Designed miniproteins, single chains, continued (2). Designs and how they scored, part 94

Each design is a single chain, and the fold is of that chain. pLDDT is the mean over its residues in the fold that is shown.

## One batch from the design tools (miniprotein)

Design m7255
Fold by ESMFold2-Fast:
Structure m7255 (fold): chain A 64 residues (1-64)
Amino acid sequence: TNWTNRPVDDQRRMMRQFVRAAEHQDLTPFQQQIVQRYRQGVRADDDTMRRIVGEIQDMINRRR
């Protein structure tokens, strides 16, 4: 369940996959914010990407 502890390559692959899947989905505003964070992570260096993964997890955890 802890997405933040996955290997860097796994995190980047998952981010790319999520962004691609989102292109064909009707997203809520909250989901659109998450996708935007994923797009930032895909373009970032490993350290920045890991920080963004933590931010995404925080956003999800704040949602009830």
Scores: mean pLDDT 74

Design m7256
Fold by ESMFold2-Fast:
Structure m7256 (fold): chain A 79 residues (1-79)
Amino acid sequence: DSLVAAFEAEGQKILAAMDISDAERERLTARLQGIIAETREQLAAARTPQQKQRVHILAEASLGVLEMDGFVIKKVEEQ
């Protein structure tokens, strides 16, 4: 589960770098925990290297969406 641990650490770094309100940070933290739980479940179900690679790609895409949401929230809060 080094992949899940590294993924969680990366998600936490993304959240820590966000310049957003505490309320919005709590919401995004809940979303990150959901992404981590889903990724762990999908990895447990994956049987082939190709399936594991697909899970990794989808997990990275989910982190990218989280980072974009943080950027959008920051822009709205700057108004």
Scores: mean pLDDT 80

Design m7257
Fold by ESMFold2-Fast:
Structure m7257 (fold): chain A 55 residues (1-55)
Amino acid sequence: VKELQEIAQEAAELAREHPLSQEDIELVNQLMKKISDGDAAGARELLEEIRKRLE
């Protein structure tokens, strides 16, 4: 639970700091689905993918 909450918090911070394209929004939606499913590993991988795109 705590790990998934921290991933969600990091994703929210990235979204606040960077303008999102439609593709980035789709990745964030996929990340939220991974969090809902309890897939911490998949959520983490997707968070890092989003971070690389926004950096």
Scores: mean pLDDT 77

Design m7258
Fold by ESMFold2-Fast:
Structure m7258 (fold): chain A 98 residues (1-98)
Amino acid sequence: MKELPEKTLSGDLAAGETMTLEQKVEAGKKVIATATLQGPASVTVGIGGSDSKLRATGTGNSTVTLEFEAKKDSYVTATVRADAPAPATLTLKVVQEE
């Protein structure tokens, strides 16, 4: 499988604020996306693929993995949401079938 470039984003989030990382993926390929969140329990990471039914979530210091087949050229999106003001670091790592 081909490793795509790792992406990292850090920030101090206000209550209700989000931060997002996206990685473009190719149609017809199996994708394994891993999102790693570092932060307090007031932050939640969600990861979604091109199929809106495929979701993985984690709260606080967590790692979530989503495996799917991309139906069209699209994006894997990892989003952190804060329920209270909190620092958070999000890392998105995507591997795609060759």
Scores: mean pLDDT 79

Design m7259
Fold by ESMFold2-Fast:
Structure m7259 (fold): chain A 63 residues (1-63)
Amino acid sequence: MSPEEVGKFVNELREKLESGEISAEEAAEMIEKKFGFDKEKALELIKKRDFTSLGVEIVLRHS
């Protein structure tokens, strides 16, 4: 997965979270299914609203 694809996906999740379309738990599950990234770690970063670190961590796992 390219850094651009990760950033786009994370940004789309952030927008849906901010609008209330999805829960933090649902966003963490989507990240786990899409990237194989740890759900609990994704959930912590989402709850902190640290989407930059989330994107970087996902990219590092695939680099």
Scores: mean pLDDT 80

Design m7260
Fold by ESMFold2-Fast:
Structure m7260 (fold): chain A 94 residues (1-94)
Amino acid sequence: SLEDIDALLDELQRLLLQAAMLETDPARREALLSLGSEIGRLWRDFKAGKISKEEFIERFEELGRRVLALLRDPALAARVAAVGKEIIEAVRAL
């Protein structure tokens, strides 16, 4: 459901904020915060009917790859990847 995906996006945003707070390089921290904002906008655009499921998934996977490239903590990266996969699977099931 959309409510279940909202909860997964909220969890993803919390993980990204945690990653940004742990990041010591200001440029990498700003990149993480910017990617979080882009992910939030992408989800709002999808809920507003502005983009298709296919467009959402393609763009979300691109943003997810960029996030994972910035993460230093393997445990946090694994959690982000797991939540991202759940979001993609839940959107496909809509």
Scores: mean pLDDT 91

Design m7261
Fold by ESMFold2-Fast:
Formats: C-alpha cells, structure tokens, sequence
Structure m7261 (fold): chain A 66 residues (1-66)
C-alpha cells in the first residue's frame, strides 16, 4: 500500500541520516537547514542520531508521498 511504502522509505532514510549525523556531523550539517545544523553542533551522539533520524524520516515520507 502507498502508506506502507512511504513508511518504509521514511524509516530507511531516517536511519541513513541518523547514522550520517553521528559518523560525519560536518557532512550532515551541509544537508540541514541552518537552525538544525546549529542544534546538531550542540548535541551528543544520541541527540545527533535522533535529530538526523527525525529529519531524514520527514524528508523520506514527503518524497514518497509527492
């Protein structure tokens, strides 16, 4: 189903961005809005993953539904 496919893409994208935010925060900042990039600089590894996962999931869901 469309919603199921969108959810799968969102989860996969979220995981990828979450890992990037932890493993290479400098590269991750280049793909984030300035406000989110500033937050990433102030977070620990857990917070970086959570921020990257959230933004990646939102992007994936939007892309799958558009």
Amino acid sequence: AEAEAAAAIAEETGEAFGRLAVEDPELAKRYLPPEEAEKLAKLDDEGRYELGYRLGREYGLKSALD
Scores: mean pLDDT 76

Design m7262
Fold by ESMFold2-Fast:
Structure m7262 (fold): chain A 119 residues (1-119)
Amino acid sequence: TELDELLERISKTKSVEEAVKIAKEFIKEVGKEKAKQILVELLDRIANSPRVDEIVELMKELSIVVGNSLEPFLVMTGDTAAAIRAFRLYVKQEKDLSEDDIAFLLGVFGYAYVKVESE
């Protein structure tokens, strides 16, 4: 799938900053709407992962490294999986997400997902 192609490309990067750059290039290849659909698919995989807590903790740490907080995007209510499911619904319905927002989220979530699942 296109998500698996993106995740494979991210798996070869050495930093979250490189992962965000790869996500920006990916959006130029597939377009904003397709990239948003892939972000929704990635969030679904994360929410259904038995390692969702580890992925989210790493994602929070990585978001600080790239100079942006994910706190404005995440309303942490209930358990971690429920929070990611709520955020997925927000992403799916939000029409005003910029290409930079989508690239940031794809890069940070994708990198955290790959790092946790590969270990």
Scores: mean pLDDT 78

Design m7263
Fold by ESMFold2-Fast:
Formats: structure tokens, sequence, C-alpha cells
Structure m7263 (fold): chain A 56 residues (1-56)
């Protein structure tokens, strides 16, 4: 039954990979949220600067 033991190890490795992917997706989601907030703030800052230039 060594073939079954090897197959079980492969399944365990796949489950580990799936868990790692889920963890990476959760970490990436948090990072993307932060990046989007920063990008929005930067965009608003640029719009404000352009509007102030037009008010001269």
Amino acid sequence: MKELEELLKKIEDLLKQITDVINQLNARRSQLTDELMQQNAELFRKIKEELEKLKK
C-alpha cells in the first residue's frame, strides 16, 4: 500500500497549496483595498491641485 501512502501525501500537498492560495488571496485583498484607498486619495489630490490652478 505504498502507492496509497504516496497518493495521500500528494493530496496533502495539494491541500497545503490550496490553503496557501486562500491565505495569499486574503492578504492580496487587504493589500488591494489599501492600494485603492491610496490611489483614490492621490487622484483627489491631483484634481484639487488642477482646480486650484484654474482659480487663479
Scores: mean pLDDT 80

Design m7264
Fold by ESMFold2-Fast:
Structure m7264 (fold): chain A 78 residues (1-78)
Amino acid sequence: TDPDLETTTNIREMVTEGGEDGNQFDGEVAAETSSNGSRKNGHIGGDIAGNMASDAGPDTDSSKSGLELWKISSDISK
């Protein structure tokens, strides 16, 4: 018979014997390494980059802010 299942189960119980989250999170971390060069890396990076860019629109907001300051300066010129 296959003692593999018995051995695997025993080892798993002995190693962690802890929370459910720990096992779930560990698997996710391991998967990250494999997917790092594919979708997972892009998804994480894209989300962070998108959030920062969308926060205040550095390019657009910067340009608009400058334009407003320029208008005020021109108006003060009288």
Scores: mean pLDDT 45

Design m7265
Fold by ESMFold2-Fast:
Structure m7265 (fold): chain A 75 residues (1-75)
Amino acid sequence: MDEAAREAAEKHRDIFQQADDLFQNSTDEKLRAQLKALHNDFLQRMRAARSPEEARQVVEDTAKELEALIQEYNA
């Protein structure tokens, strides 16, 4: 349960999928390390979230960080 967190995840599904694809297919060790660090931070923040609002914010913040990283990689 948390339609707000789930909707945020669905809204940003494309960016999360792109990050996963890059992590699995990239040979760039630095990029993979950055993606792994963001994933670990996401899990830690989600574990610390005590409300649906906090969980939604974690999803949105992580999506923004992933989008920025992917944009830098493609630039």
Scores: mean pLDDT 78

Design m7266
Fold by ESMFold2-Fast:
Structure m7266 (fold): chain A 74 residues (1-74)
Amino acid sequence: APSAEELLEELRKKAEEIVNDESLSKEEKIKKIDELALRAVLEYEALHGPLSEEVEKRFKEIVDEAVKKIEEKA
C-alpha cells in the first residue's frame, strides 16, 4: 500500500499533469484538481485513517500551488 508521503507525491504529480494539459480549459483544470484532491483524501483515509492537521495542510498546499499555476497560465 502507498505510504502517506507517496500519496502526497502522487497527488502533486497528477495535479502537475492537469496543470500542463493544454486540451483543458482553465475551468476544467480547476474542477479536475478539486476532484483529484477529494479522491486523494478519500484514498489516504481508507489506508491511513483520518488526516492529521499537518497532512491536511500539506494537501491544501499542493492544491493551492496547482490552482495558482493554472491562474498564471490564463
Scores: mean pLDDT 81

Design m7267
Fold by ESMFold2-Fast:
Structure m7267 (fold): chain A 68 residues (1-68)
Amino acid sequence: GAIPPLSGNFSAEQREAVVDALVAMGFPREIAEKAVQIADAEAPPGASLSEFVPKVVKKAKELEKEAK
């Protein structure tokens, strides 16, 4: 098959699962999606989900503070 376009380090399924987890924590979906996109872009190739999830949560909190 074709080479999968995995330039973002994590699969779409993994990113969606993290978004859903943040929404379950009380974050707006738009903030959760933006936090996942930014954190995924900043993450080095090969980063684990256990390292990624805390970074996304931190980014979501920072985005909420900036949005006031």
Scores: mean pLDDT 74

Design m7268
Fold by ESMFold2-Fast:
Structure m7268 (fold): chain A 80 residues (1-80)
Amino acid sequence: MEETAKSIIEGLRNLAKKLEELGDTEFAKEVRDKIEQMEKKLNEAKSLTPEERDKKIQEIALEGAKTAVEARRRYLELQK
């Protein structure tokens, strides 16, 4: 679970860099802000009980996955 969330964050960082390289600096910043929020929430989850932590990490991973889908769609649109 935590490894999945970290992989999603890494993927988002790569997408943000590519978006910025294509000139979409505004959306790249939004993706980076989302990454920062996810990292903050993931760090906060460390203080929770195992059950609450697993649930929180799953929620963070799902939010990150949704953002990744949107960022990838945006990246593909910019290549047209």
Scores: mean pLDDT 80

Design m7269
Fold by ESMFold2-Fast:
Structure m7269 (fold): chain A 100 residues (1-100)
Amino acid sequence: SDSARLAALQREAMEAFSAATTPEELLAVFRRLVQEAVDAGDEEGLADIVLLTLLHMSHKAVPREEQIAILEEAAAFLAELGREEAARALRDYVAQLRAA
């Protein structure tokens, strides 16, 4: 059932991210899915949401400055929820984007 649950989460995340037309909408989807995963104690789902967010921005060719703004807000939200390792990973990725 874990495999089926993760597949369902991945499908939901991909559909929701694909429907997001603005950075604000994408962040709203990210915050909702992350909060749901945290509330459920779903560490695997949390990791998948973070990775799918990065993949979505890459796939949509989101401009670098918009990616940075989205990821800084996403990292702040993860830190607010006590997910310091995930927040740091996004901040490190932002540093890489700024250096490119």
Scores: mean pLDDT 81

Design m7270
Fold by ESMFold2-Fast:
Structure m7270 (fold): chain A 81 residues (1-81)
Amino acid sequence: ADAPLTPEQVEALIDAFRRLAEKYSPEVAEEVERILREGAERGDFAQAVTRAGKILMDAGASDEEVARAFREASRRIAELQ
């Protein structure tokens, strides 16, 4: 029972994770964006974020880099309110 994110909040999260993914490969960036957009559409966005983080770590991102991307997205979301 999570409140739905606004389109701007979804885009902020996609943007942060894509920027991290682009350091590893364009294919990882496309997969991360796809998962996050599909999660937003299905109402499973929290699960989509968890899955995207795992894909980033499997691609070589550290736990710290994933946490930093999440914090950056959260900061941008707060600025949109």
Scores: mean pLDDT 77

Design m7271
Fold by ESMFold2-Fast:
Structure m7271 (fold): chain A 73 residues (1-73)
Amino acid sequence: SDVESSLAKEKALAEKYNLKEEEIEEALERHKEIQERLDAGHPLTPEDLEALRRAGYALVVKAVEARKKKEAE
């Protein structure tokens, strides 16, 4: 299934980056910092791109867990 395949891939990526709850919060803080710099007209650095990629995986994992919780209700 497309959804199952996508979920498995995101889980594997999150495990690869060893994302914990603390790391998800850190990723969200980093995303805010990068967004502020983008809003100020500064370009993305390679370091920013890696941080956003990590934050993206963390957010997807969190969103999937939230959806599962709603479906269980």
Scores: mean pLDDT 65

Design m7272
Fold by ESMFold2-Fast:
Structure m7272 (fold): chain A 74 residues (1-74)
Amino acid sequence: PVPAALATVARAGFHDMGHPPPSEAQLRAAARAMARATGLSVAALDAALSGERPLSKEQRRALGRAAVEAAEAA
């Protein structure tokens, strides 16, 4: 399953674009896309999103954009 923090970001991206809530397959695709966009592994990104370290504003913007792009691809 996709980590809850990554799933929350993916759902926000889908919502911002007026898409319906993502399926599990779409959440998985979005999680991998967000990890690639930030240059982090899924595990490292989850740790950052859970508050173990801060993310930059640029990384958060990249996460949102990647989630939206993954929505259309998944």
Scores: mean pLDDT 75

Design m7273
Fold by ESMFold2-Fast:
Structure m7273 (fold): chain A 96 residues (1-96)
Amino acid sequence: SELEEALKEFEEALKKALEKIKDEKLKQKLKQLLKDLRRLAEGIEDEAEKEELVKVLKEATKLLKEGKPEEAIKLLEDYLLDTAVRELERAVRRVT
């Protein structure tokens, strides 16, 4: 699965980035984001949503490799927030 490969590459890039980061709060945010992304990935059934997550993971991986962990965090937090809003809107449309 392309999604499984993208997650694995992200996890490897994150592990290397964590060795270089001295800010403990930044490390904790990155570790939490990885857990949130893994949970999200396990629940996605739609192919378009999987492709979107793959793109986000590849961009975050690139940012981590470039030494831009704060930009990677912002990208991932923005993606997770947008996904949560879309899920809420979908739930409302089912009952209205």
Scores: mean pLDDT 81

Design m7274
Fold by ESMFold2-Fast:
Structure m7274 (fold): chain A 72 residues (1-72)
Amino acid sequence: SVKLLLPSNLPPEVLEALKKVAELIKEDLAKRGIETTIEEDPSLTEPVLIFSDGSTYRGSLASLYEKAVEYA
């Protein structure tokens, strides 16, 4: 399983768009057998992916999706 943290100190329209993309990633990963938890963190400047072993990656949602598919 993985945890996806989203920066939440954003304009409401931007945050809603980001959350929608994150939910689509969660749905696709679930089809691959990967369980995803999405959480908001106002202290972050970019999305963060955390694996169950504590490994952490930062970057765009696209790059984090690739990491989740490859290593989860």
Scores: mean pLDDT 85

Design m7275
Fold by ESMFold2-Fast:
Structure m7275 (fold): chain A 68 residues (1-68)
Amino acid sequence: SEKDKLIEVLEKLAKLLEEKGEFELAKRVRQIAKDLENGKISLNEAKRELLLVLEEAEKRGITIAIPA
C-alpha cells in the first residue's frame, strides 16, 4: 500500500539522518512513521510532516536523496 511504502521511506530516511549525526531529526521521522502506522495521523499529514523535516535538513546543509 502507499502507506507501507511511505513508512519504509521514513525508516530509511531516519537511518540516513542518524548516520549524518542528525539524531533529533531522525527521532522526528521515526515518530511520523509510528504515528502513521498507528493511525494517529493521515497519509497526507505524514507527507506534510516529512516535507517540514526535509526543509529543516536542507537548511542545515544536508542533502537527502529519497529512495525511488
Scores: mean pLDDT 82

Design m7276
Fold by ESMFold2-Fast:
Structure m7276 (fold): chain A 88 residues (1-88)
Amino acid sequence: AKELAKKAMEYVEKAAVLALFEGHTDAVNEVSKLMKEARSYLEKGDAKKAAEYVIKAAQVVLDKSTNPRAIEYAKKAIELAKEAIEKA
């Protein structure tokens, strides 16, 4: 669960970098706040709660980005985060 949550976070970070290159600064700021919560829960050992915040962050990218690679990374993050929740 913890490794899946970490990998999901890496994909959100990759998606957010691409969204930033598109000029979606407000979306990237929201993703950063959600990812800070995800990291906090992961540090406390709550991989399920961390994964829930990763899904929220990835959804922000999906709602704002038109970059196909950012969309693919965000979808992969949601997939891995859902697996982390199921195995938690």
Scores: mean pLDDT 83

Design m7277
Fold by ESMFold2-Fast:
Structure m7277 (fold): chain A 77 residues (1-77)
Amino acid sequence: TVERLKRLVEETAENMIKAGADKELVEKGKKEAIEHIEQGKILKAASALVQAAIDSGNEKAILEAGRGAGNLLREAR
């Protein structure tokens, strides 16, 4: 469901922030990901989360974004 996809984005963003990623960059990526989900663009949503983590330069946040992206793609099937 769209509700569950949005929840996965929110949980992934929270985990990225907890890992030490810049909160402002993660919140921007989260907003973009949610907009993509509302348009049915799940690959773009996953990409937005990963890009936010890369922009933060935090390796642990990149791993969390990758995990979250994988969860989004599995849920969207």
Scores: mean pLDDT 86

Design m7278
Fold by ESMFold2-Fast:
Structure m7278 (fold): chain A 72 residues (1-72)
Amino acid sequence: EREKLLEERIKKMSEKEKKRLKMILEAERTIIDLEISMLRRRADSLSPADRARLEELERQREEIDELLKKLE
């Protein structure tokens, strides 16, 4: 449902706005990947809160990847 609303909004955006959004999403993905790497480095010492954070970051990365795919 939200995906359809987002696609409709993307269609309304100018080419300049789409390019800017793509650059922002690529930067966000880089930050998320760094945080995921730091959490994975701690591996066996992850608390339940850290595991929940890792799952949330992995979900956010998937959402960003889907958005980037739609903006190409």
Scores: mean pLDDT 78

Design m7279
Fold by ESMFold2-Fast:
Structure m7279 (fold): chain A 72 residues (1-72)
Amino acid sequence: SLSLEERLARVDAAMEQLKAAFPQLPEALVEELRALLKRMQRKEAAGITQVSQAELEEARRVERALAEALAA
């Protein structure tokens, strides 16, 4: 099994790959996605499966921004 530190490092590696594949993505948006994915890893490690309304709204905003940036 992977430690939380190893799982967070994999998120960082995935974000670097995303930036390399899609250099048109705004840095701020990549960092917002990184923060979301790391929070999900921390919640999973703590056994928390519930998503708050604020977390859902944040995820939906990032999803829309990513779709728009990738379509440009």
Scores: mean pLDDT 83

Design m7280
Fold by ESMFold2-Fast:
Structure m7280 (fold): chain A 67 residues (1-67)
Amino acid sequence: PTEEQLRKAVEVAKEGLKNGDYREAAKKMAEILGLSEREATIHAYRYAVKNKDFEAAEAALKAMRAL
C-alpha cells in the first residue's frame, strides 16, 4: 500500500469508530489498500501507531476484533 492509501484507510477506521460499524470499516479499508480485511486492519493500525494517531489505532483494532 502507498502512504496515501494508508492515510485514507485510517480515516475510514475513525469513521467506523464514530458510527460503531467496524465490519463495514474493515471492508472499506480492504478495498482502499487492495488487501484482505485482516491485513488491511493490521496495516492501518501500524500506520496509525507510527504517526501517533491513537484514535485511529483504537479504531483499527476494533475493526480487526470485529472480524
Scores: mean pLDDT 84

Design m7281
Fold by ESMFold2-Fast:
Structure m7281 (fold): chain A 81 residues (1-81)
Amino acid sequence: AFSSMPEVTREFVINGLIAQGKKLDKQGNTIKGNYYYMLAYHLSGDDDGVQNIVDKMTSQGHGQDAQKLNDLAKKDAQYSL
């Protein structure tokens, strides 16, 4: 479980997810990038970070996709905890 990992390992996992999101954004895959950002923020308990990605997607006309993506990332984060 993520919560049972050492702090340094949890930090590396979160930073790795953010790095993967940035890589996907650079490749033009913004939806997958947003999933990795949401997953990282859910694992770190950063509710503001999650909401910022949802708001960004909603402003771009992807509000329904943002909600589904956030639900998936939240579920995946809870499974990892």
Scores: mean pLDDT 81

Design m7282
Fold by ESMFold2-Fast:
Structure m7282 (fold): chain A 78 residues (1-78)
Amino acid sequence: ELSVETREEVIRILYAQMSPRVQATFDRMLAELERVGAEAFDLDAFLEEARAEGLSQLEVATLGYLAELRIAIELERA
C-alpha cells in the first residue's frame, strides 16, 4: 500500500523534525549507503557507531527506521 513516493515523504517529514546532530548522522549514513550500495551497507554496525557517538536509544531507533525505509527504496529502484 505504501508507494516509494509515500516512503520518501515519510522520511522527509521525520527528517525535518530531527535535531541537527541526528540529521548530520543520517546524512553521513546516506553518503555511506550510496558509496557501498544498499546490499553491502551494514545498518547494525552504523547504528552501533551512532550510539557510541552519544545518540539516545530513541534517536538510534528513529535512524534505524528511516534507514530501513531508505534501503527499501534503493532496492526497489535497482
Scores: mean pLDDT 79

Design m7283
Fold by ESMFold2-Fast:
Structure m7283 (fold): chain A 67 residues (1-67)
Amino acid sequence: AELEEQQRRERQRREVTKAILEAMSIPDEKKAKEFLKEKLLSIPGVTEEQAERAALAVVNAKKIKKK
């Protein structure tokens, strides 16, 4: 069970990282936020609060990069 739990956690982490990278490649802040939130909510174990926080972090990062 321990090995299976570790593999499940690694898979979830990889999916989250991929979603964030894809969102960062989207130029439009609103589209990036919506894409990331939907993608993260599709991953088992991710809460709506966690998805919203991640989306806000990506939007803030894009604003800093543009300014």
Scores: mean pLDDT 74

Design m7284
Fold by ESMFold2-Fast:
Structure m7284 (fold): chain A 57 residues (1-57)
Amino acid sequence: MTPVQQMLQDLVDGSLRAGEESGLSREQEIDTLAVFLSQMQWLSYSDARALVESLAA
């Protein structure tokens, strides 16, 4: 795993846990993370969503 992949995995895991504690659905948190990553210009929205869904599985 690259350092970037590890960082993204940790971000996804932490965000899903925080979302669960806040009463957000898993799908809503995945969408929020995908939008965030796409806005930071790291990935297109489609690629960001696919990455977040893969890491959340």
Scores: mean pLDDT 72

Design m7285
Fold by ESMFold2-Fast:
Structure m7285 (fold): chain A 74 residues (1-74)
Amino acid sequence: SLADELIADVDALAEALRAGEITREQFRRMVVARLREAGAPEEFIARAAALLDAAKSVEEATARLKALIEEEYG
């Protein structure tokens, strides 16, 4: 499903961030770009970006973002 594909992409980006391959800012931009490429509504992209900005850790950001994707596309 689209949800499964987006969740897999988020997990891959989170792994790259934990490994130091990308920055927190690059993680945010790449997530937003991927959602836009998938045709996500602007309201959904805004909610996802706000989630990433408000999250206290990469684990919190990843968990909340995956839940949001599953709610919208699962």
Scores: mean pLDDT 87

Design m7286
Fold by ESMFold2-Fast:
Structure m7286 (fold): chain A 89 residues (1-89)
Amino acid sequence: SELEREAERLLEELREAIEAGDWKRAVLLRYELLEVIDELVKEGKYEKALELLDRLIELEREEKEKGHTVESEAAIKLYENYKKEIEEL
């Protein structure tokens, strides 16, 4: 879907922003990815929303393990909380 293609693009851009230490860009990209997740939830695509949240958590953990951190722990916790909210639907 268009949302899935957009999510792939945004995930790649987020990784690049984190690796470059571009804090402002990383914050904006996280916001855009959360908007994609919100739209998937509104469309009843819960499995796709949960999959994207899992991928975001993995991306943040991978970048942290590489020594690149831009508020990674806060982001991971936010994604984990959103997963719990969706799982109750």
Scores: mean pLDDT 83

Design m7287
Fold by ESMFold2-Fast:
Structure m7287 (fold): chain A 68 residues (1-68)
Amino acid sequence: SPFEELLAELARIGEEIRAARTPEEVNAALERAGALYERVAPSLTPAQRAEVDARMEALVAEAGAVLA
């Protein structure tokens, strides 16, 4: 499903953020996450959107930690 595929891609992007060594790499990963979210979110149920929103918030927090 688009929901399961989005969750899998966000998990991969999370790994890319944790492996990132530069702010540019972190920013590129976050931009990919945002683009995927924009494409898929309109087709999701409210419950699925809440789950994805929580995952996106976790990615932003991880990015902030890597950049600190």
Scores: mean pLDDT 85

Design m7288
Fold by ESMFold2-Fast:
Structure m7288 (fold): chain A 68 residues (1-68)
Amino acid sequence: MAAEVAREAARKAGATPEEVDSVGLAYQMAVEKGTEEAARAAADHVRSLGATPEQAERVYKAVLEEAK
């Protein structure tokens, strides 16, 4: 469930299929600590893969919107 939210957010932000899969895994690992921390982990992971800061911010916001 949580990983699907992160993957969808990454796709909307323009991430590649490989980045989308990696973002889902990062979100799953952090989700136990809370939705905001998981959204942050997903956005930070996208940045580590070479995404722009703007794309990472979109991932963060999209994850939070879906969780609301």
Scores: mean pLDDT 70

Design m7289
Fold by ESMFold2-Fast:
Structure m7289 (fold): chain A 93 residues (1-93)
Amino acid sequence: DFIKKLEEEIKKDPNNVEAYIELGIYYAVTLDSKKAIEYFNKAIELLKKDPSLIPKEKRPFYIANINVMIDLARKAGLEDTVKALEELKKLLE
């Protein structure tokens, strides 16, 4: 249900960066690092084209969540996931 809802949101709005970030986090915590990186990279691509896709007031919230994910990914030795998360974080700063 949760994943299907996020996939349907992306079909309705391909620029829904928040949905890509949420899918990336889901696949990271369920240990599908390849899908996690693919979704984070889509969020990165969209934010490079249009930084306004995430409102400035929401950015501290996403930065805090990404910092938690970076710490967990580093402890798990998921260096490619860490790299994608750090690139995403830089775009939200």
Scores: mean pLDDT 86

Design m7290
Fold by ESMFold2-Fast:
Structure m7290 (fold): chain A 111 residues (1-111)
Amino acid sequence: STEEVEKLFQELLGKVTEILKLAYEATKNDPEAQKKVEELKKQIEQLVIQIKIALYNKDYENAKTYVERLLEKVKEVAKLGIEADPSLEAKMQSLVKEAEDITAQFLKALD
């Protein structure tokens, strides 16, 4: 349903926001790592806009493609955060797993 899809997307964005915040904090004293996180954030923000447009137009095939690309970029952000602060590994892996599980439910809801 449209309501379920919107709820799942908002839950996914919550996990994405937490992963980005943790990675920004972890990389704050490394300008090169921070720049990589900032570039990934821009790509993620563009994918979020593309997903919203695809959902509005009922273009579910492109919405699926963009969400899968979003998840891959989010995994790259988590990896950069872990590399900058290894103490975040368990928390980042947990958040990524939650994002993967929400993404799987979102993709199924679009079928």
Scores: mean pLDDT 91

